Designed miniproteins, single chains, continued (3). Designs and how they scored, part 21

Each design is a single chain, and the fold is of that chain. pLDDT is the mean over its residues in the fold that is shown.

## One batch from the design tools (miniprotein)

Design m8704
Fold by ESMFold2-Fast:
Structure m8704 (fold): chain A 81 residues (1-81)
Amino acid sequence: MSKDLEELKEELKKKAEETIKKVEETPDIEEAKKIVKEFEKWMEELLEKLKDRVPPEFLEELEKLREETIKKAEEIIKKKE
């Protein structure tokens, strides 16, 4: 279980990094905002599925990853405006 959770965390970090990269590379601000919103929705759905299946501390780590990813993406979008 612990190893599977660590692998899941690494996959989520990779998806977060890919999301930030897409936002950085997207010249259209509205498309960049859409990418962020889709990531938020995907993470929210994932966290809902996991909330009864993982330790609370792991869920907190994923929520923090979500918040930090969204914040970074929003800062990138603001710099493009």
Scores: mean pLDDT 80

Design m8705
Fold by ESMFold2-Fast:
Structure m8705 (fold): chain A 83 residues (1-83)
Amino acid sequence: MTLELEHVSEEEDKKRVREAAELGAREPMTVIIKDASIQHAKELALEIAKLAAEAGRLAFIEEEGNTVTVRIMSEEELKELLE
């Protein structure tokens, strides 16, 4: 599953972070964060990754320009992708 986040407001961003983390706790997810502020995008990505880790999931963060991508999966899901 892929979810795209664009900065709208602090409250909406928090809601989207929670939604991404809840979905990522259940299935493999890619979250693409597009923000004019790379620092803000990184802060959202780190919060998503932290919540994913607390749920026992793996999170990978990648930066490209003003876009930050967070990939969430289990160790088992990663192993299946490599086999």
Scores: mean pLDDT 74

Design m8706
Fold by ESMFold2-Fast:
Structure m8706 (fold): chain A 87 residues (1-87)
Amino acid sequence: KEELIKNAEIMRNGSPKEGIAAGMFSAAQLTTLALKSDKETGEKLFEVATKVNQLINEAAKNYKQSEEAARKKFEEAADLLLKAVEE
């Protein structure tokens, strides 16, 4: 939980490169946890991991053209990650 919360903070307040790395790392961790979890928990974690990965890939492709648009994607990914770890 603590590691995922820290990664969400990096996505919100870090550099674009740090945000991309934190988001991708979090998505990989959630995917790994999903594979080790029961069916219901695993499905929820996998959905969050997939969405975070999609948002981070969008930010990575476009951040040099629009840092503001990339920041919005990082904030969406961070919010999604934080909600997933809340309960």
Scores: mean pLDDT 76

Design m8707
Fold by ESMFold2-Fast:
Structure m8707 (fold): chain A 111 residues (1-111)
Amino acid sequence: NEAVEEAVRLLEKRGVRTVFDLAYTMAGVAHLFVSDKLLSALIGLLNGLIEAGSEAVRKYALSFEEAKLTHPGRNLDEKIYEEGREVGRRLAEADPALRAEAERIVLEATS
């Protein structure tokens, strides 16, 4: 899926912080540059990274239904979200440093 591939490229080039900011920007400028499909992939990817983490961060992972509530006015794609989520989980399982960075960023944002 092209949207999931682009989300992974953003993660690789810009890091977890950029993916977090794009996924959870509250009615900000990022929404002008991120398509609904790419946003679905970014939210999925981030939640997959979080789900592979400790119990302390897993509570911040959003279901697709919860993601829709945080992004009113966006037409999120559930299949792209789930594909991104699976990719994020696999990346975090393969790379403990990436998993640790995702946990740190989520905890900082929710402190």
Scores: mean pLDDT 77

Design m8708
Fold by ESMFold2-Fast:
Structure m8708 (fold): chain A 67 residues (1-67)
Amino acid sequence: DEALEALQRAGQEARARGASEEAREAIDKAGVAYANGRPDLAIRYLRRALELEPSLEHARRAIELLG
């Protein structure tokens, strides 16, 4: 599942880059939303993470795969 892999990479990237707790929480919530069959909600959380930290390349990739 390419979207799941991108979501996992996004979470790892956010932690490695020292992204804010709000951005990391948004990515974690996106993963939970996707796992619960809510890709629209996952995209909303990922967009929030990118508003807080625009350099999260894997979060951007996850939006591309989910949309």
Scores: mean pLDDT 85

Design m8709
Fold by ESMFold2-Fast:
Structure m8709 (fold): chain A 93 residues (1-93)
Amino acid sequence: MEEARRELAELREELARATEVREQRLLAAEAFEVAARARPEQRLELEVLAGLARISAALGLPEPSGELALRIAELVIEGKSLEEAIEEAKREV
């Protein structure tokens, strides 16, 4: 958990410096990948979200913001289910 929290904090700092939408999408994918490693019981669903974020980055498709993805990942690592994390993150971001 401590390593995952540190990795997400680093990604949050990178997101604050990211000026290109593509960079923000790749950071979103990395956030979901960090959460997937920290929460093996939700790994498959988080890996699917990370894959979709990477596809969106490559193709320039519409997708969730990097801020939303980071907040979802933070809440999942703190113990919330993916559904609860998505609902709460959408209210905050």
Scores: mean pLDDT 78

Design m8710
Fold by ESMFold2-Fast:
Structure m8710 (fold): chain A 99 residues (1-99)
Amino acid sequence: KEKLIEEIEKLFEEVRGADEEEKEKLRKQIEEKGWDEDQLGALLASLEILRLLPDASEEARERVFEIVEPLVDNPDMKAVLAALREALDILREDLRRRE
């Protein structure tokens, strides 16, 4: 979905400091590789995790790394997306408790 790509570009700018050229390059990679909604969802969740990690507790960060490290070479994108969402829930819960 176009909205999903727009959210990815926005987070990519926020998290990585990406300029317009880098965002255009990312959009081209997404289009060329034919990324489906599960792959786009995994990328969005990964960027959201990166945005939240600096403000998270050491305990929450450690738990997230334990979940995410095994995913690097996992070909099952649905399983990767589910695990990334679990990591996001951990970070959101941690940050909610620190507000």
Scores: mean pLDDT 76

Design m8711
Fold by ESMFold2-Fast:
Structure m8711 (fold): chain A 63 residues (1-63)
Amino acid sequence: MSKAYEELKKTIDELVETKSTKEALEQIARLITEALYNGELTPEQARDLAKYALELVSKKEKE
């Protein structure tokens, strides 16, 4: 779980940097949902990653 959390956080950083906001959020949501469903993340970790992604894209879009 800790490794999956760290790997997903890194992937979120890369996706937000390299993809459009819409594509990044869609792919991030899919990855978080898969990891949560597979038991690789706790619900709290999934929420934290989703919040992190939203904050990161908001700053990139200057919203």
Scores: mean pLDDT 79

Design m8712
Fold by ESMFold2-Fast:
Structure m8712 (fold): chain A 100 residues (1-100)
Amino acid sequence: SPYQEFLEELLALIKEYSKKLKEMEKNKASDEEIRELNLEAMERVLELVRKYLPEDVPLIEKYIEKAKNAETAEEATEITEKMFVYAYLRVSERVAAAEA
């Protein structure tokens, strides 16, 4: 299933992001570096959504806009994580429907 491929790619991306974020926090990275990591991860999710769930592109773009307008790097990280949860739930629904 193409949605199963999306799910595997998304989970790998989230794992890579989480590892990088933890390393950056350990090394006391700047707010700017954390924001760059968030935007890079969000843009990579947007590319996956454009390929597999093009109808959800406008909502993912809204998450990216919210993260860019976040007052703190912590808030931007929370928005990024909420977008990951949204994408995970959406693709999981498609995988379940394809197996039914």
Scores: mean pLDDT 87

Design m8713
Fold by ESMFold2-Fast:
Structure m8713 (fold): chain A 61 residues (1-61)
Amino acid sequence: MTAEDYEQAVNDGIKKLAQSWLGLSDEEVDEILKDPAKREELLRQIGRVSREQTEQQLAEE
């Protein structure tokens, strides 16, 4: 697998999570991913939401 294939898969995952959890549009995510600093901030937000959702899911199971 090429580095480009890996990066595309990661970006697709980020888009899906940002749309589902943060309510961002495809265009907004694309703009964020063009800026390394904004991309890092987005990943931090997704990580926080992921942790909170895992905690909720375990409590409900």
Scores: mean pLDDT 72

Design m8714
Fold by ESMFold2-Fast:
Structure m8714 (fold): chain A 61 residues (1-61)
Amino acid sequence: SKIKEALLGIVRGELTEEQLEVLISYLRSQGVSEELIQQIRDAYEAGDFDRLQELLSKTVG
């Protein structure tokens, strides 16, 4: 799954812009807020993969 590959990449500190957009589209389909999506984008732009994992754990359990 593209989502699983993106999540595994984040654990390794690696995520492409294409993988980020696939992940964001998935999160929107699950009803995640635009505020939280913006925080995810900000964490990615900052290269803060620990923060990115923390934010994603709030969306997927």
Scores: mean pLDDT 80

Design m8715
Fold by ESMFold2-Fast:
Structure m8715 (fold): chain A 73 residues (1-73)
Amino acid sequence: KEKLEKALQIAREMQKLFEEYKKAVADGNQEKADELKKRMDELEQKAIEEFDGETRRSLLLAFESMKKEFDKL
């Protein structure tokens, strides 16, 4: 079943956290960066708990793509 609205909301939240994470890293604020990374991990866990099947897979793939960008920062 579709939960596209909720899935998109979670994806947007993750994107917002990622943008804040990049700012914290650029500002040299490691404490804030660590907090934001924890928040992103919690949001990923929330997505796993809230969704099943294809929707969960799509969200996890999107999160994985963002995490790959972390390695390039």
Scores: mean pLDDT 76

Design m8716
Fold by ESMFold2-Fast:
Structure m8716 (fold): chain A 67 residues (1-67)
Amino acid sequence: MKVTLEGRDGKVHEVDLSRLGPVARETFLSKEVGDTFVVSEAEVEGSEVLRALGYRPGDLVKVLAKE
């Protein structure tokens, strides 16, 4: 499953949930399109993909799409 996310700074990224760490994967699976949430330290620390995309603990992100 892929999720399209928008960060507080307007960054838009498509992320494959299978490539996330388990904490971030569970969080993102629990969200619906249009939801906003704050990325935790555990989610960022456990997910190299989120760090590579420039997400930091405390960032507000919005779910734009799920596929």
Scores: mean pLDDT 79

Design m8717
Fold by ESMFold2-Fast:
Structure m8717 (fold): chain A 70 residues (1-70)
Amino acid sequence: SKEEKIEKLKKVIEENKAEVERLDAEIAELKATKDMSDPVNETKILALEFARKSSEYLIEHLEKKIKELE
């Protein structure tokens, strides 16, 4: 049913929200504990920020899909 599809999408959204929080925590930890003048650490943060944006994009896409199903 439409309701079952919406509930499944909501679960994926919550999983991706948890991933964004995890990535935010990891980025904050790296910035607090690592030498940011090291280009290796800068590259790691860039990769994590890219992953975070990808998860945010997916959340927005799924939220729009839910609205279309409603």
Scores: mean pLDDT 86

Design m8718
Fold by ESMFold2-Fast:
Structure m8718 (fold): chain A 99 residues (1-99)
Amino acid sequence: MEAIVTAKVHVDEETARALAEALLSVPGVKKVKIHTPDGKTAVLDLKKMTPEEAARKIMELALGKDAIIEVIVPLENAEQVAEALRSVPGVKEVKIYPL
């Protein structure tokens, strides 16, 4: 059984690095979708990325913008993902949707 965890964040360099580290710290996080206010979406395959590579891609997409982050994760790990996201400065509106 899976869940979607969503969060809203204003992206600066510090926030992008903290997000990348937080998301890579949680087992079972394979893909993350990032949506920008100008309608751009990127999918990050975290199982194949370093934190530095993930942070760079987040910055390339969303630096200086408010972004919505969607994480698909096993339901058992959803609260851990939400906790990790809440630990990032500037993250707000963390929500869990069971699938």
Scores: mean pLDDT 80

Design m8719
Fold by ESMFold2-Fast:
Structure m8719 (fold): chain A 103 residues (1-103)
Amino acid sequence: MALEREIIEKIIEAMTKEAEELYGKEFAEKFREIAKEFAEKALKAVEELKDDPEKLDEELKKLYEEFLAKVQELLDEYGIPKSAQELIDELLKKAREREAAKK
Protein backbone atom coordinates (compact mmCIF):
# COMPACT_ATOMS: atom_id res chain seq x y z
CA MET A 1 0.00 0.00 0.00
CA ALA A 2 1.17 3.55 -0.75
CA LEU A 3 0.87 5.66 2.42
CA GLU A 4 1.01 8.84 0.32
CA ARG A 5 -2.06 7.69 -1.67
CA GLU A 6 -4.03 6.97 1.53
CA ILE A 7 -3.14 10.38 3.02
CA ILE A 8 -4.12 12.21 -0.19
CA GLU A 9 -7.42 10.29 -0.42
CA LYS A 10 -8.24 11.27 3.20
CA ILE A 11 -7.46 14.94 2.47
CA ILE A 12 -9.67 14.88 -0.66
CA GLU A 13 -12.51 13.23 1.28
CA ALA A 14 -12.24 15.82 4.09
CA MET A 15 -12.24 18.73 1.60
CA THR A 16 -15.17 17.17 -0.29
CA LYS A 17 -17.25 17.00 2.93
CA GLU A 18 -16.57 20.72 3.57
CA ALA A 19 -17.53 21.53 -0.06
CA GLU A 20 -20.81 19.60 0.41
CA GLU A 21 -21.64 21.60 3.58
CA LEU A 22 -20.95 24.91 1.79
CA TYR A 23 -22.29 24.34 -1.75
CA GLY A 24 -24.24 21.06 -1.80
CA LYS A 25 -23.71 17.45 -2.85
CA GLU A 26 -23.60 17.96 -6.64
CA PHE A 27 -20.86 20.64 -6.35
CA ALA A 28 -18.93 18.43 -3.90
CA GLU A 29 -19.08 15.39 -6.23
CA LYS A 30 -17.74 17.47 -9.15
CA PHE A 31 -14.99 18.88 -6.91
CA ARG A 32 -14.07 15.35 -5.76
CA GLU A 33 -13.60 14.16 -9.36
CA ILE A 34 -11.37 17.17 -10.19
CA ALA A 35 -9.29 16.62 -7.01
CA LYS A 36 -8.94 12.86 -7.64
CA GLU A 37 -7.75 13.46 -11.21
CA PHE A 38 -5.12 15.92 -9.94
CA ALA A 39 -4.00 13.51 -7.18
CA GLU A 40 -3.64 10.54 -9.57
CA LYS A 41 -1.56 12.61 -12.03
CA ALA A 42 0.58 14.07 -9.22
CA LEU A 43 1.26 10.62 -7.69
CA LYS A 44 2.23 9.28 -11.14
CA ALA A 45 4.60 12.24 -11.68
CA VAL A 46 6.25 11.65 -8.27
CA GLU A 47 6.76 7.94 -9.11
CA GLU A 48 8.07 8.54 -12.66
CA LEU A 49 10.27 11.59 -11.85
CA LYS A 50 11.67 10.49 -8.45
CA ASP A 51 15.28 10.90 -9.70
CA ASP A 52 14.69 14.31 -11.38
CA PRO A 53 13.51 16.89 -8.82
CA GLU A 54 13.62 19.80 -11.32
CA LYS A 55 11.32 18.02 -13.82
CA LEU A 56 9.10 16.87 -10.94
CA ASP A 57 8.71 20.49 -9.71
CA GLU A 58 7.87 21.68 -13.26
CA GLU A 59 5.30 18.88 -13.81
CA LEU A 60 3.66 19.41 -10.37
CA LYS A 61 3.36 23.17 -11.06
CA LYS A 62 1.70 22.42 -14.42
CA LEU A 63 -0.68 19.89 -12.84
CA TYR A 64 -1.58 22.31 -10.03
CA GLU A 65 -2.32 25.10 -12.55
CA GLU A 66 -4.59 22.69 -14.49
CA PHE A 67 -6.29 21.73 -11.20
CA LEU A 68 -6.90 25.40 -10.26
CA ALA A 69 -8.28 26.10 -13.76
CA LYS A 70 -10.80 23.24 -13.46
CA VAL A 71 -11.84 24.34 -9.96
CA GLN A 72 -12.29 27.91 -11.26
CA GLU A 73 -14.54 26.62 -14.08
CA LEU A 74 -16.62 24.75 -11.46
CA LEU A 75 -16.92 27.93 -9.32
CA ASP A 76 -17.95 29.95 -12.40
CA GLU A 77 -20.57 27.27 -13.33
CA TYR A 78 -22.16 27.62 -9.86
CA GLY A 79 -21.87 31.44 -9.79
CA ILE A 80 -19.55 31.45 -6.77
CA PRO A 81 -17.49 34.71 -6.71
CA LYS A 82 -14.27 33.15 -5.36
CA SER A 83 -10.93 32.24 -6.89
CA ALA A 84 -9.98 28.55 -7.00
CA GLN A 85 -7.11 29.27 -4.56
CA GLU A 86 -9.49 30.94 -2.07
CA LEU A 87 -11.78 27.89 -2.20
CA ILE A 88 -8.86 25.46 -1.68
CA ASP A 89 -7.56 27.52 1.26
CA GLU A 90 -11.05 27.66 2.85
CA LEU A 91 -11.70 23.91 2.42
CA LEU A 92 -8.28 23.01 3.89
CA LYS A 93 -8.83 25.36 6.87
CA LYS A 94 -12.28 23.89 7.60
CA ALA A 95 -10.99 20.31 7.21
CA ARG A 96 -8.16 21.02 9.70
CA GLU A 97 -10.63 22.57 12.17
CA ARG A 98 -12.88 19.48 11.91
CA GLU A 99 -9.88 17.14 12.42
CA ALA A 100 -8.72 19.18 15.47
CA ALA A 101 -12.21 18.88 17.02
CA LYS A 102 -12.01 15.05 16.62
CA LYS A 103 -9.85 14.84 19.79
Scores: mean pLDDT 81

Design m8720
Fold by ESMFold2-Fast:
Structure m8720 (fold): chain A 57 residues (1-57)
Amino acid sequence: SSLADRITQGLIEKGYSESFARQVGRGLAALGDQAGRAIDAVGEHDPEFAQDLRDVL
């Protein structure tokens, strides 16, 4: 499966909605090498969500 699909499934397993998880999975996969910096920026406002994103990468 693609990186986007793996991120999407991981977020669904953590309790996020399917539509939200798909949008996030596609966005992080599209960012490639910049995904880590985007997650760090998210962590400034929502550290719990940022950790969930790190867990599914």
Scores: mean pLDDT 85

Design m8721
Fold by ESMFold2-Fast:
Structure m8721 (fold): chain A 87 residues (1-87)
Amino acid sequence: SAEEKEKKELKEQAIKSFQAYDYAMKNAEKAGLDKKEIEKKYEEELKELIKLLKEKGVPQEKIDEFEEAFKNKDYEKVAELILEFLE
C-alpha cells in the first residue's frame, strides 16, 4: 500500500539522516566543518523532535532513553527509537 511505502521511506530517511550526521561528525575536520556547529544545530533540531514526541504521547521513559542515546552519540540507537515511535 501507499501507506506502507511511505512508512518504509520515512524509516530509511531517518536511518540515513543519523548515519549522515555520524559521518559528518567523524569527518568534520577533513571536510573543513566546525564539529561544534554541527552538534549545536543537531541538538536544537533534536529538542524540537523531543517536544513533538511528548505531544504525541510517547512515554517519558522512552523519551529519556532517546535523549540518553543522543547524548552518548549512539546514532544507530537514536534511529532505532524513532522507528519504534513510528510503529
Scores: mean pLDDT 70

Design m8722
Fold by ESMFold2-Fast:
Structure m8722 (fold): chain A 95 residues (1-95)
Amino acid sequence: SKEELLERARLRAPTEEEEQYYAKNDISSISRKKLKGKKIVSKDSPFHVNEEDAIRAALIYEYDLEKKLDPRSARKHLTDEEIQRNLERAEKELK
């Protein structure tokens, strides 16, 4: 489902509301800056194909989870630990 999550992101441009949601959660700044150089996923994992793609898939997964909740209640940004947890969840889903 990593391919499915990434294809979903590629085939569907985010709406203005979704772009605001991503910005509110500071997804790109956290994923790119905070996790740079960290070991997130093992090389043996199906999710190791590309670290950036892995982070993107995990954040999409987190976004979908938050979207099912009240969007107004969504947190402003994710911690390093939360991003890593989401990557682990995405990895398990792909297994």
Scores: mean pLDDT 46

Design m8723
Fold by ESMFold2-Fast:
Structure m8723 (fold): chain A 103 residues (1-103)
Amino acid sequence: SQARLDAGLAAHYEREAAEAKKRFDEVIQELKKLADEGSPEVKELADKYIKEANDVIARHEAQADAAPDPLLRASHRLRGYDEALNIAKKGLEEVKKLIEEEK
């Protein structure tokens, strides 16, 4: 029974991680567009947040790869994309603020 419950929860977390990744990719695309259209200062700030978010994903993917079971693996992936999405959203807010301050 527990193995079936754990498998079901792991599948649920993998679906949530895929949705979080999709949202993350959308925010990163917006950040990249603002970097391409903006000042060198906007590009530098956007690149900083993109790097920080990708570093968080890499760290959690390494933890997922080292995890002994599918539930813990799925949990690490979900946490990684949720944390990366929060960093990307913060980056987008800061970049938009900088753009307003430059005008």
Scores: mean pLDDT 88

Design m8724
Fold by ESMFold2-Fast:
Structure m8724 (fold): chain A 71 residues (1-71)
Amino acid sequence: SFAEAARAAAEKHREEGERKLREVGEEAIARGEVSREELEEGLAAASESQRTGALAAAAVASGAVSEEELL
């Protein structure tokens, strides 16, 4: 059904977004732009609230990552 397909697609995109954000976050830590504690707190909050995309948008807005790196 459409609902099942949409849920599967949303779940896949959420998992991909979280994984990519974690990888980009590690690079930002290497550049000294974000601390490990800040990254892990942000990822935990995003997982609880189901807002991995909001965390990614916040990272772009703060200059830690570019939109091209997230997409």
Scores: mean pLDDT 60

Design m8725
Fold by ESMFold2-Fast:
Structure m8725 (fold): chain A 69 residues (1-69)
Amino acid sequence: GPADKEAQLRAGLERALQALEEGQVTAALSGLHDLLKHYHIPELREAIAALRAGDVARAREILRALLAR
């Protein structure tokens, strides 16, 4: 249901953020692409674009903002 989807999104965002904190950019990108298959959230595409540009700080900010919702 919607609550299960919200919990799965949150868990995926937390794993991606942890991967970035550990310097695992490829793991974070993989996780965000998997989330994008199920969640059509513009901020997920923005975070992926930031990581592709090498802007890890911007990607972390976007993920933290999503988790604060």
Scores: mean pLDDT 85

Design m8726
Fold by ESMFold2-Fast:
Structure m8726 (fold): chain A 95 residues (1-95)
Amino acid sequence: MEEVIERGKEALKKAEEVKERFQRLADSAPPELQQRYRDLIEKAEKAIEYAKMAIEVAERGGSPADAQTYVDAAEKLIKEAEAEGDRLEAEWRRR
């Protein structure tokens, strides 16, 4: 459970950083890319929620399986959001 709490805190910090990045980019993005950045912001927000749930379950001494599921979900969403965000930036820079 200590590892889940640590991973959850790292995921929370990373998801918040990723959300801030996409909010900043959305402000300057062309209309065609703004919808995709909105979807990435929503994905980052969901990752924040899962990371918080993982930490809460782990700290309360709840189900290790549930805590693991939440932290895995948060990390997966962060990786997906980062990869898609990098692709969007590359596409935007070529325009």
Scores: mean pLDDT 86

Design m8727
Fold by ESMFold2-Fast:
Structure m8727 (fold): chain A 97 residues (1-97)
Amino acid sequence: SDPLIDPSKVTDEEIEEAIRLMIERIAEAKNLTEEEKEELIEAILNKDFERLEELFKKHNLHLGLVEGFKSVSKDEDVFRKSMQATKIVLEELRKSE
């Protein structure tokens, strides 16, 4: 996480966009449908890690990412900073493709 990111300025819309960018990148490697991507996004937004783990197992995705979400979700400021940092990284990666 970037220590310069102010968690109070990270919007819920930016968090949803960060999660969507992460799932889109995972989906490209696994041929997920739009419905399956929305199920993953909803589970993360709702912090439903039991559902998220079930979906990751169903799609043969690495469970380490679920543990990562669980870890950063213990503190709301850490979660918001982590999502914004991830969004920045994924947007830069998309520009390079």
Scores: mean pLDDT 80

Design m8728
Fold by ESMFold2-Fast:
Structure m8728 (fold): chain A 97 residues (1-97)
Amino acid sequence: ARVRVTATFTTPNEQAQQVVDAAIDKILAALDEFRRRSGEVVRVAGLKVQIDEESGKVTVTLELEHPSLELALAAAEGIGAALTDADAVEVEVIPTE
């Protein structure tokens, strides 16, 4: 099963990389915490960062993969909860055909 987490941030251009670095650190910490509590490793299938300097918008898109959809969603929810500085966090199930 695969799930996508999309987090959006608004920030001045000079701080865009700092916002990205902080978000990645929180994502990695949330995944490590999930592994400690569940004993399960959720694989990062993709990570994409987009910085729109004109709008001051940073978008971080993460794709997670696990044989269990429930565990992939639980990991995604943990990541969303850790990204407290995000304007919005969206979680979507991706068909794995």
Scores: mean pLDDT 81

Design m8729
Fold by ESMFold2-Fast:
Structure m8729 (fold): chain A 58 residues (1-58)
Amino acid sequence: MEELLEKYGEAVVEAQRRLGPDATPEEIRAAAREILKKQGYSDEEVEKAEALFDELRA
């Protein structure tokens, strides 16, 4: 779980770098999700990591 959350955070940072400061949170999330899927994570794992990451942000 912790490793997946860390990978999600890394994917968010990478997405922000690719899209730049004008990117919306929704665009960043979509890009981060694609990055994790390309790394072999399932849609379910990505959704769970995203939800947990959001909870920590709140």
Scores: mean pLDDT 78

Design m8730
Fold by ESMFold2-Fast:
Structure m8730 (fold): chain A 75 residues (1-75)
Amino acid sequence: MAPRLPDPEARARLAAEIDAIHQKGLEALKDPSKEAEYQQYVAQLQRMAQDQPPDLSALAQEKLAELQAYKKQLE
């Protein structure tokens, strides 16, 4: 097994970043004037879902789905 030993602190930081983006996305959805900010957070979560290891990718996909579901409820 090649060292796929990402720094545990780096993984924790990325997970915290995904959660922070999700929280900011939820706050942006509460204000219709912040649609552009919401789209930026969606794009960031999509990038993380594509670029990160499977565990963090799954987390990013989950948080993205939660944002999309919340947006649909506000429409």
Scores: mean pLDDT 78

Design m8731
Fold by ESMFold2-Fast:
Structure m8731 (fold): chain A 79 residues (1-79)
Amino acid sequence: SALERLRELARRLRELGDLEGARQAEEAARYLAEDPSVSERERWVAVAAAELRLLAAQGASDEELAAARARLRAEIAAA
């Protein structure tokens, strides 16, 4: 699920020392868990944002970051 993915991304961000990124992903996961009215698309927007942050923290290539940004934009447009 998007919530499980978001919690996994928060854990990975914490392991890399991006404590602020981990906190933001954990807050998003809590919000999505508490509000069942949040659409499936909006849940995947939160996941895409956390994935982009994780890729940046891992030192991903410009091509990988551009692909992740395009994915985030597509999820926002679909929400």
Scores: mean pLDDT 81

Design m8732
Fold by ESMFold2-Fast:
Structure m8732 (fold): chain A 74 residues (1-74)
Amino acid sequence: SVAREKLLELLEKRQKNQPTSEEELERARELIPELIAETQAASEEERAALLAEYPSLTGGLREQAEAALAALAE
């Protein structure tokens, strides 16, 4: 998916210690709802993997990912 691909690009930048701009983070936040829609049928393992990857970006993105995943879980 486009949302997943863009988030993976940000993760790769963080892995290489490249700076992530506020604009890139804002775009990633916009993509999180799309990623969640794609993961509605996702297993608990896939959701755990998603959360594990977000701390590599920023705390703000992690908070958004956690809130979005909490909305997905009943």
Scores: mean pLDDT 58

Design m8733
Fold by ESMFold2-Fast:
Structure m8733 (fold): chain A 83 residues (1-83)
Amino acid sequence: EVEKLFERAKKEIEKYVEETEKYAFKEDPTLAPSITDKLAKELVEAIKNKDKEKVREKSLEIAKKIMIESAAKALNIDPSVFE
């Protein structure tokens, strides 16, 4: 049930992070996340600066936000619980 949804979200997020990192390595900014405006802008700036470590960090932060929001919605709980 919840465990299965969490596992699916984790796999989808992992793929998202991998794709974002792959695009950063090729200096391709076309994979812009539309999940959170602030984090998306920080990710884009990291890509522009060729900072692979920051790209990875920001991609993971965005992925975690997606997972938390999706899990909160599926469980009908307040996402602030994860803050």
Scores: mean pLDDT 58

Design m8734
Fold by ESMFold2-Fast:
Structure m8734 (fold): chain A 83 residues (1-83)
Amino acid sequence: LDALIKAARAAAEAAEAGDLFAAETALAFAQMALAVEKIAGNEEAYEALRPLLERASEALNAGDLEAAAEAARELAEKAEELK
């Protein structure tokens, strides 16, 4: 979960800075980290965090950096709770 938390925080910070490419890159790392959690058998964490990651991705695709930052922060906070 540490890798996912760091990636999600980086995505939020990039989105807040208006850096779409950096936000997309950080969110891609968060997606890979979440896939690793599923492979490791952390199904409960995967199912809890997936909707937040999808919300952040949808916001970025829509160009809504404010909504993307909010979703990425919620993703990081929820992942921290699951440690």
Scores: mean pLDDT 82

Design m8735
Fold by ESMFold2-Fast:
Structure m8735 (fold): chain A 94 residues (1-94)
Amino acid sequence: SKAEGLLDAVKGAKGAVEYFARKTIELAERGDLEGARNQYELARENYERAEKLAEEGKKAAKDNPELQKKIEEELEKARRYLEEAERALKELEA
């Protein structure tokens, strides 16, 4: 279904956020402020894409609360990865 395809798209976007968030943390731990900022921006852009896909997915799943919940859970995972990367940047900038 369209809603199931959008759930898969949100999972893909979450995977991209995880990847770039991890790279942000690795570069921040090495003291590479410019590299960490660049990777964080990519994580943030992919998170914004995940938010848009999740909004579309929830609309497509209007009559399926369980699928809406799965979409929200994937978006929440993406948010947590982004927050971990933001924390690493703030610690480096301090």
Scores: mean pLDDT 91

Design m8736
Fold by ESMFold2-Fast:
Structure m8736 (fold): chain A 76 residues (1-76)
Amino acid sequence: SLEEKLKEAEEKLKELEAIRENEKPQALAYMEQLKAAPPTPQRLADIAQLEQTLEGFEKKYKEAREEYEEARKALE
């Protein structure tokens, strides 16, 4: 049902919001520590990997928010 789809979208969004609240600040703090340290090829690669991971998560979070809004609107 549309109500079940809304619940599933809400639960998925809540899970991603929890990751964003608890894990993203830690990842950003770690990235700042890497950027403050003297640049090495390994650190630059680690920074690039973290940036890619964070961008991928933000895209997934945005898509989950859009899915939730669409499911909510479908019940209006």
Scores: mean pLDDT 83

Design m8737
Fold by ESMFold2-Fast:
Structure m8737 (fold): chain A 66 residues (1-66)
Amino acid sequence: GARELYEKLRAEQEAWKAATGDPRAPMSPEQEELLRSIGLTLRAIGDRWQEALERGEKNPPPVPLP
């Protein structure tokens, strides 16, 4: 299924938590790129979930990583 995307999302979220020490500080360029990457991963997961639901599949098919 989309397990590889979920694992990537988890790793990216943990990286974001590690990078964010002060919630009042402005985001670094690296943090902005990480958030963008998380957004793209979430979109890919959503697209595959919709495809699987339209086909009546219980598990979405594997999605190639970028």
Scores: mean pLDDT 67

Design m8738
Fold by ESMFold2-Fast:
Structure m8738 (fold): chain A 69 residues (1-69)
Amino acid sequence: AVEELEKKAREEVAAAGKQAVDSVAKAREENAKLTPEEAERQTGAVAMAKSDEVEALRNAKIAEVEAAK
């Protein structure tokens, strides 16, 4: 059913979001050896990349649900 696909899509996007948060936290820890300016720049770049990945996944899952209607 479409509702099951929507539920799975929401769960996968939520899981990807949690992984993105964990990846940013890990990047912040790894970048702690850099200067504060470099650390913010590098950590910010990871945050943006992970945000884009989650958005792309969300859009792909929305397309799958729409195709199933």
Scores: mean pLDDT 81

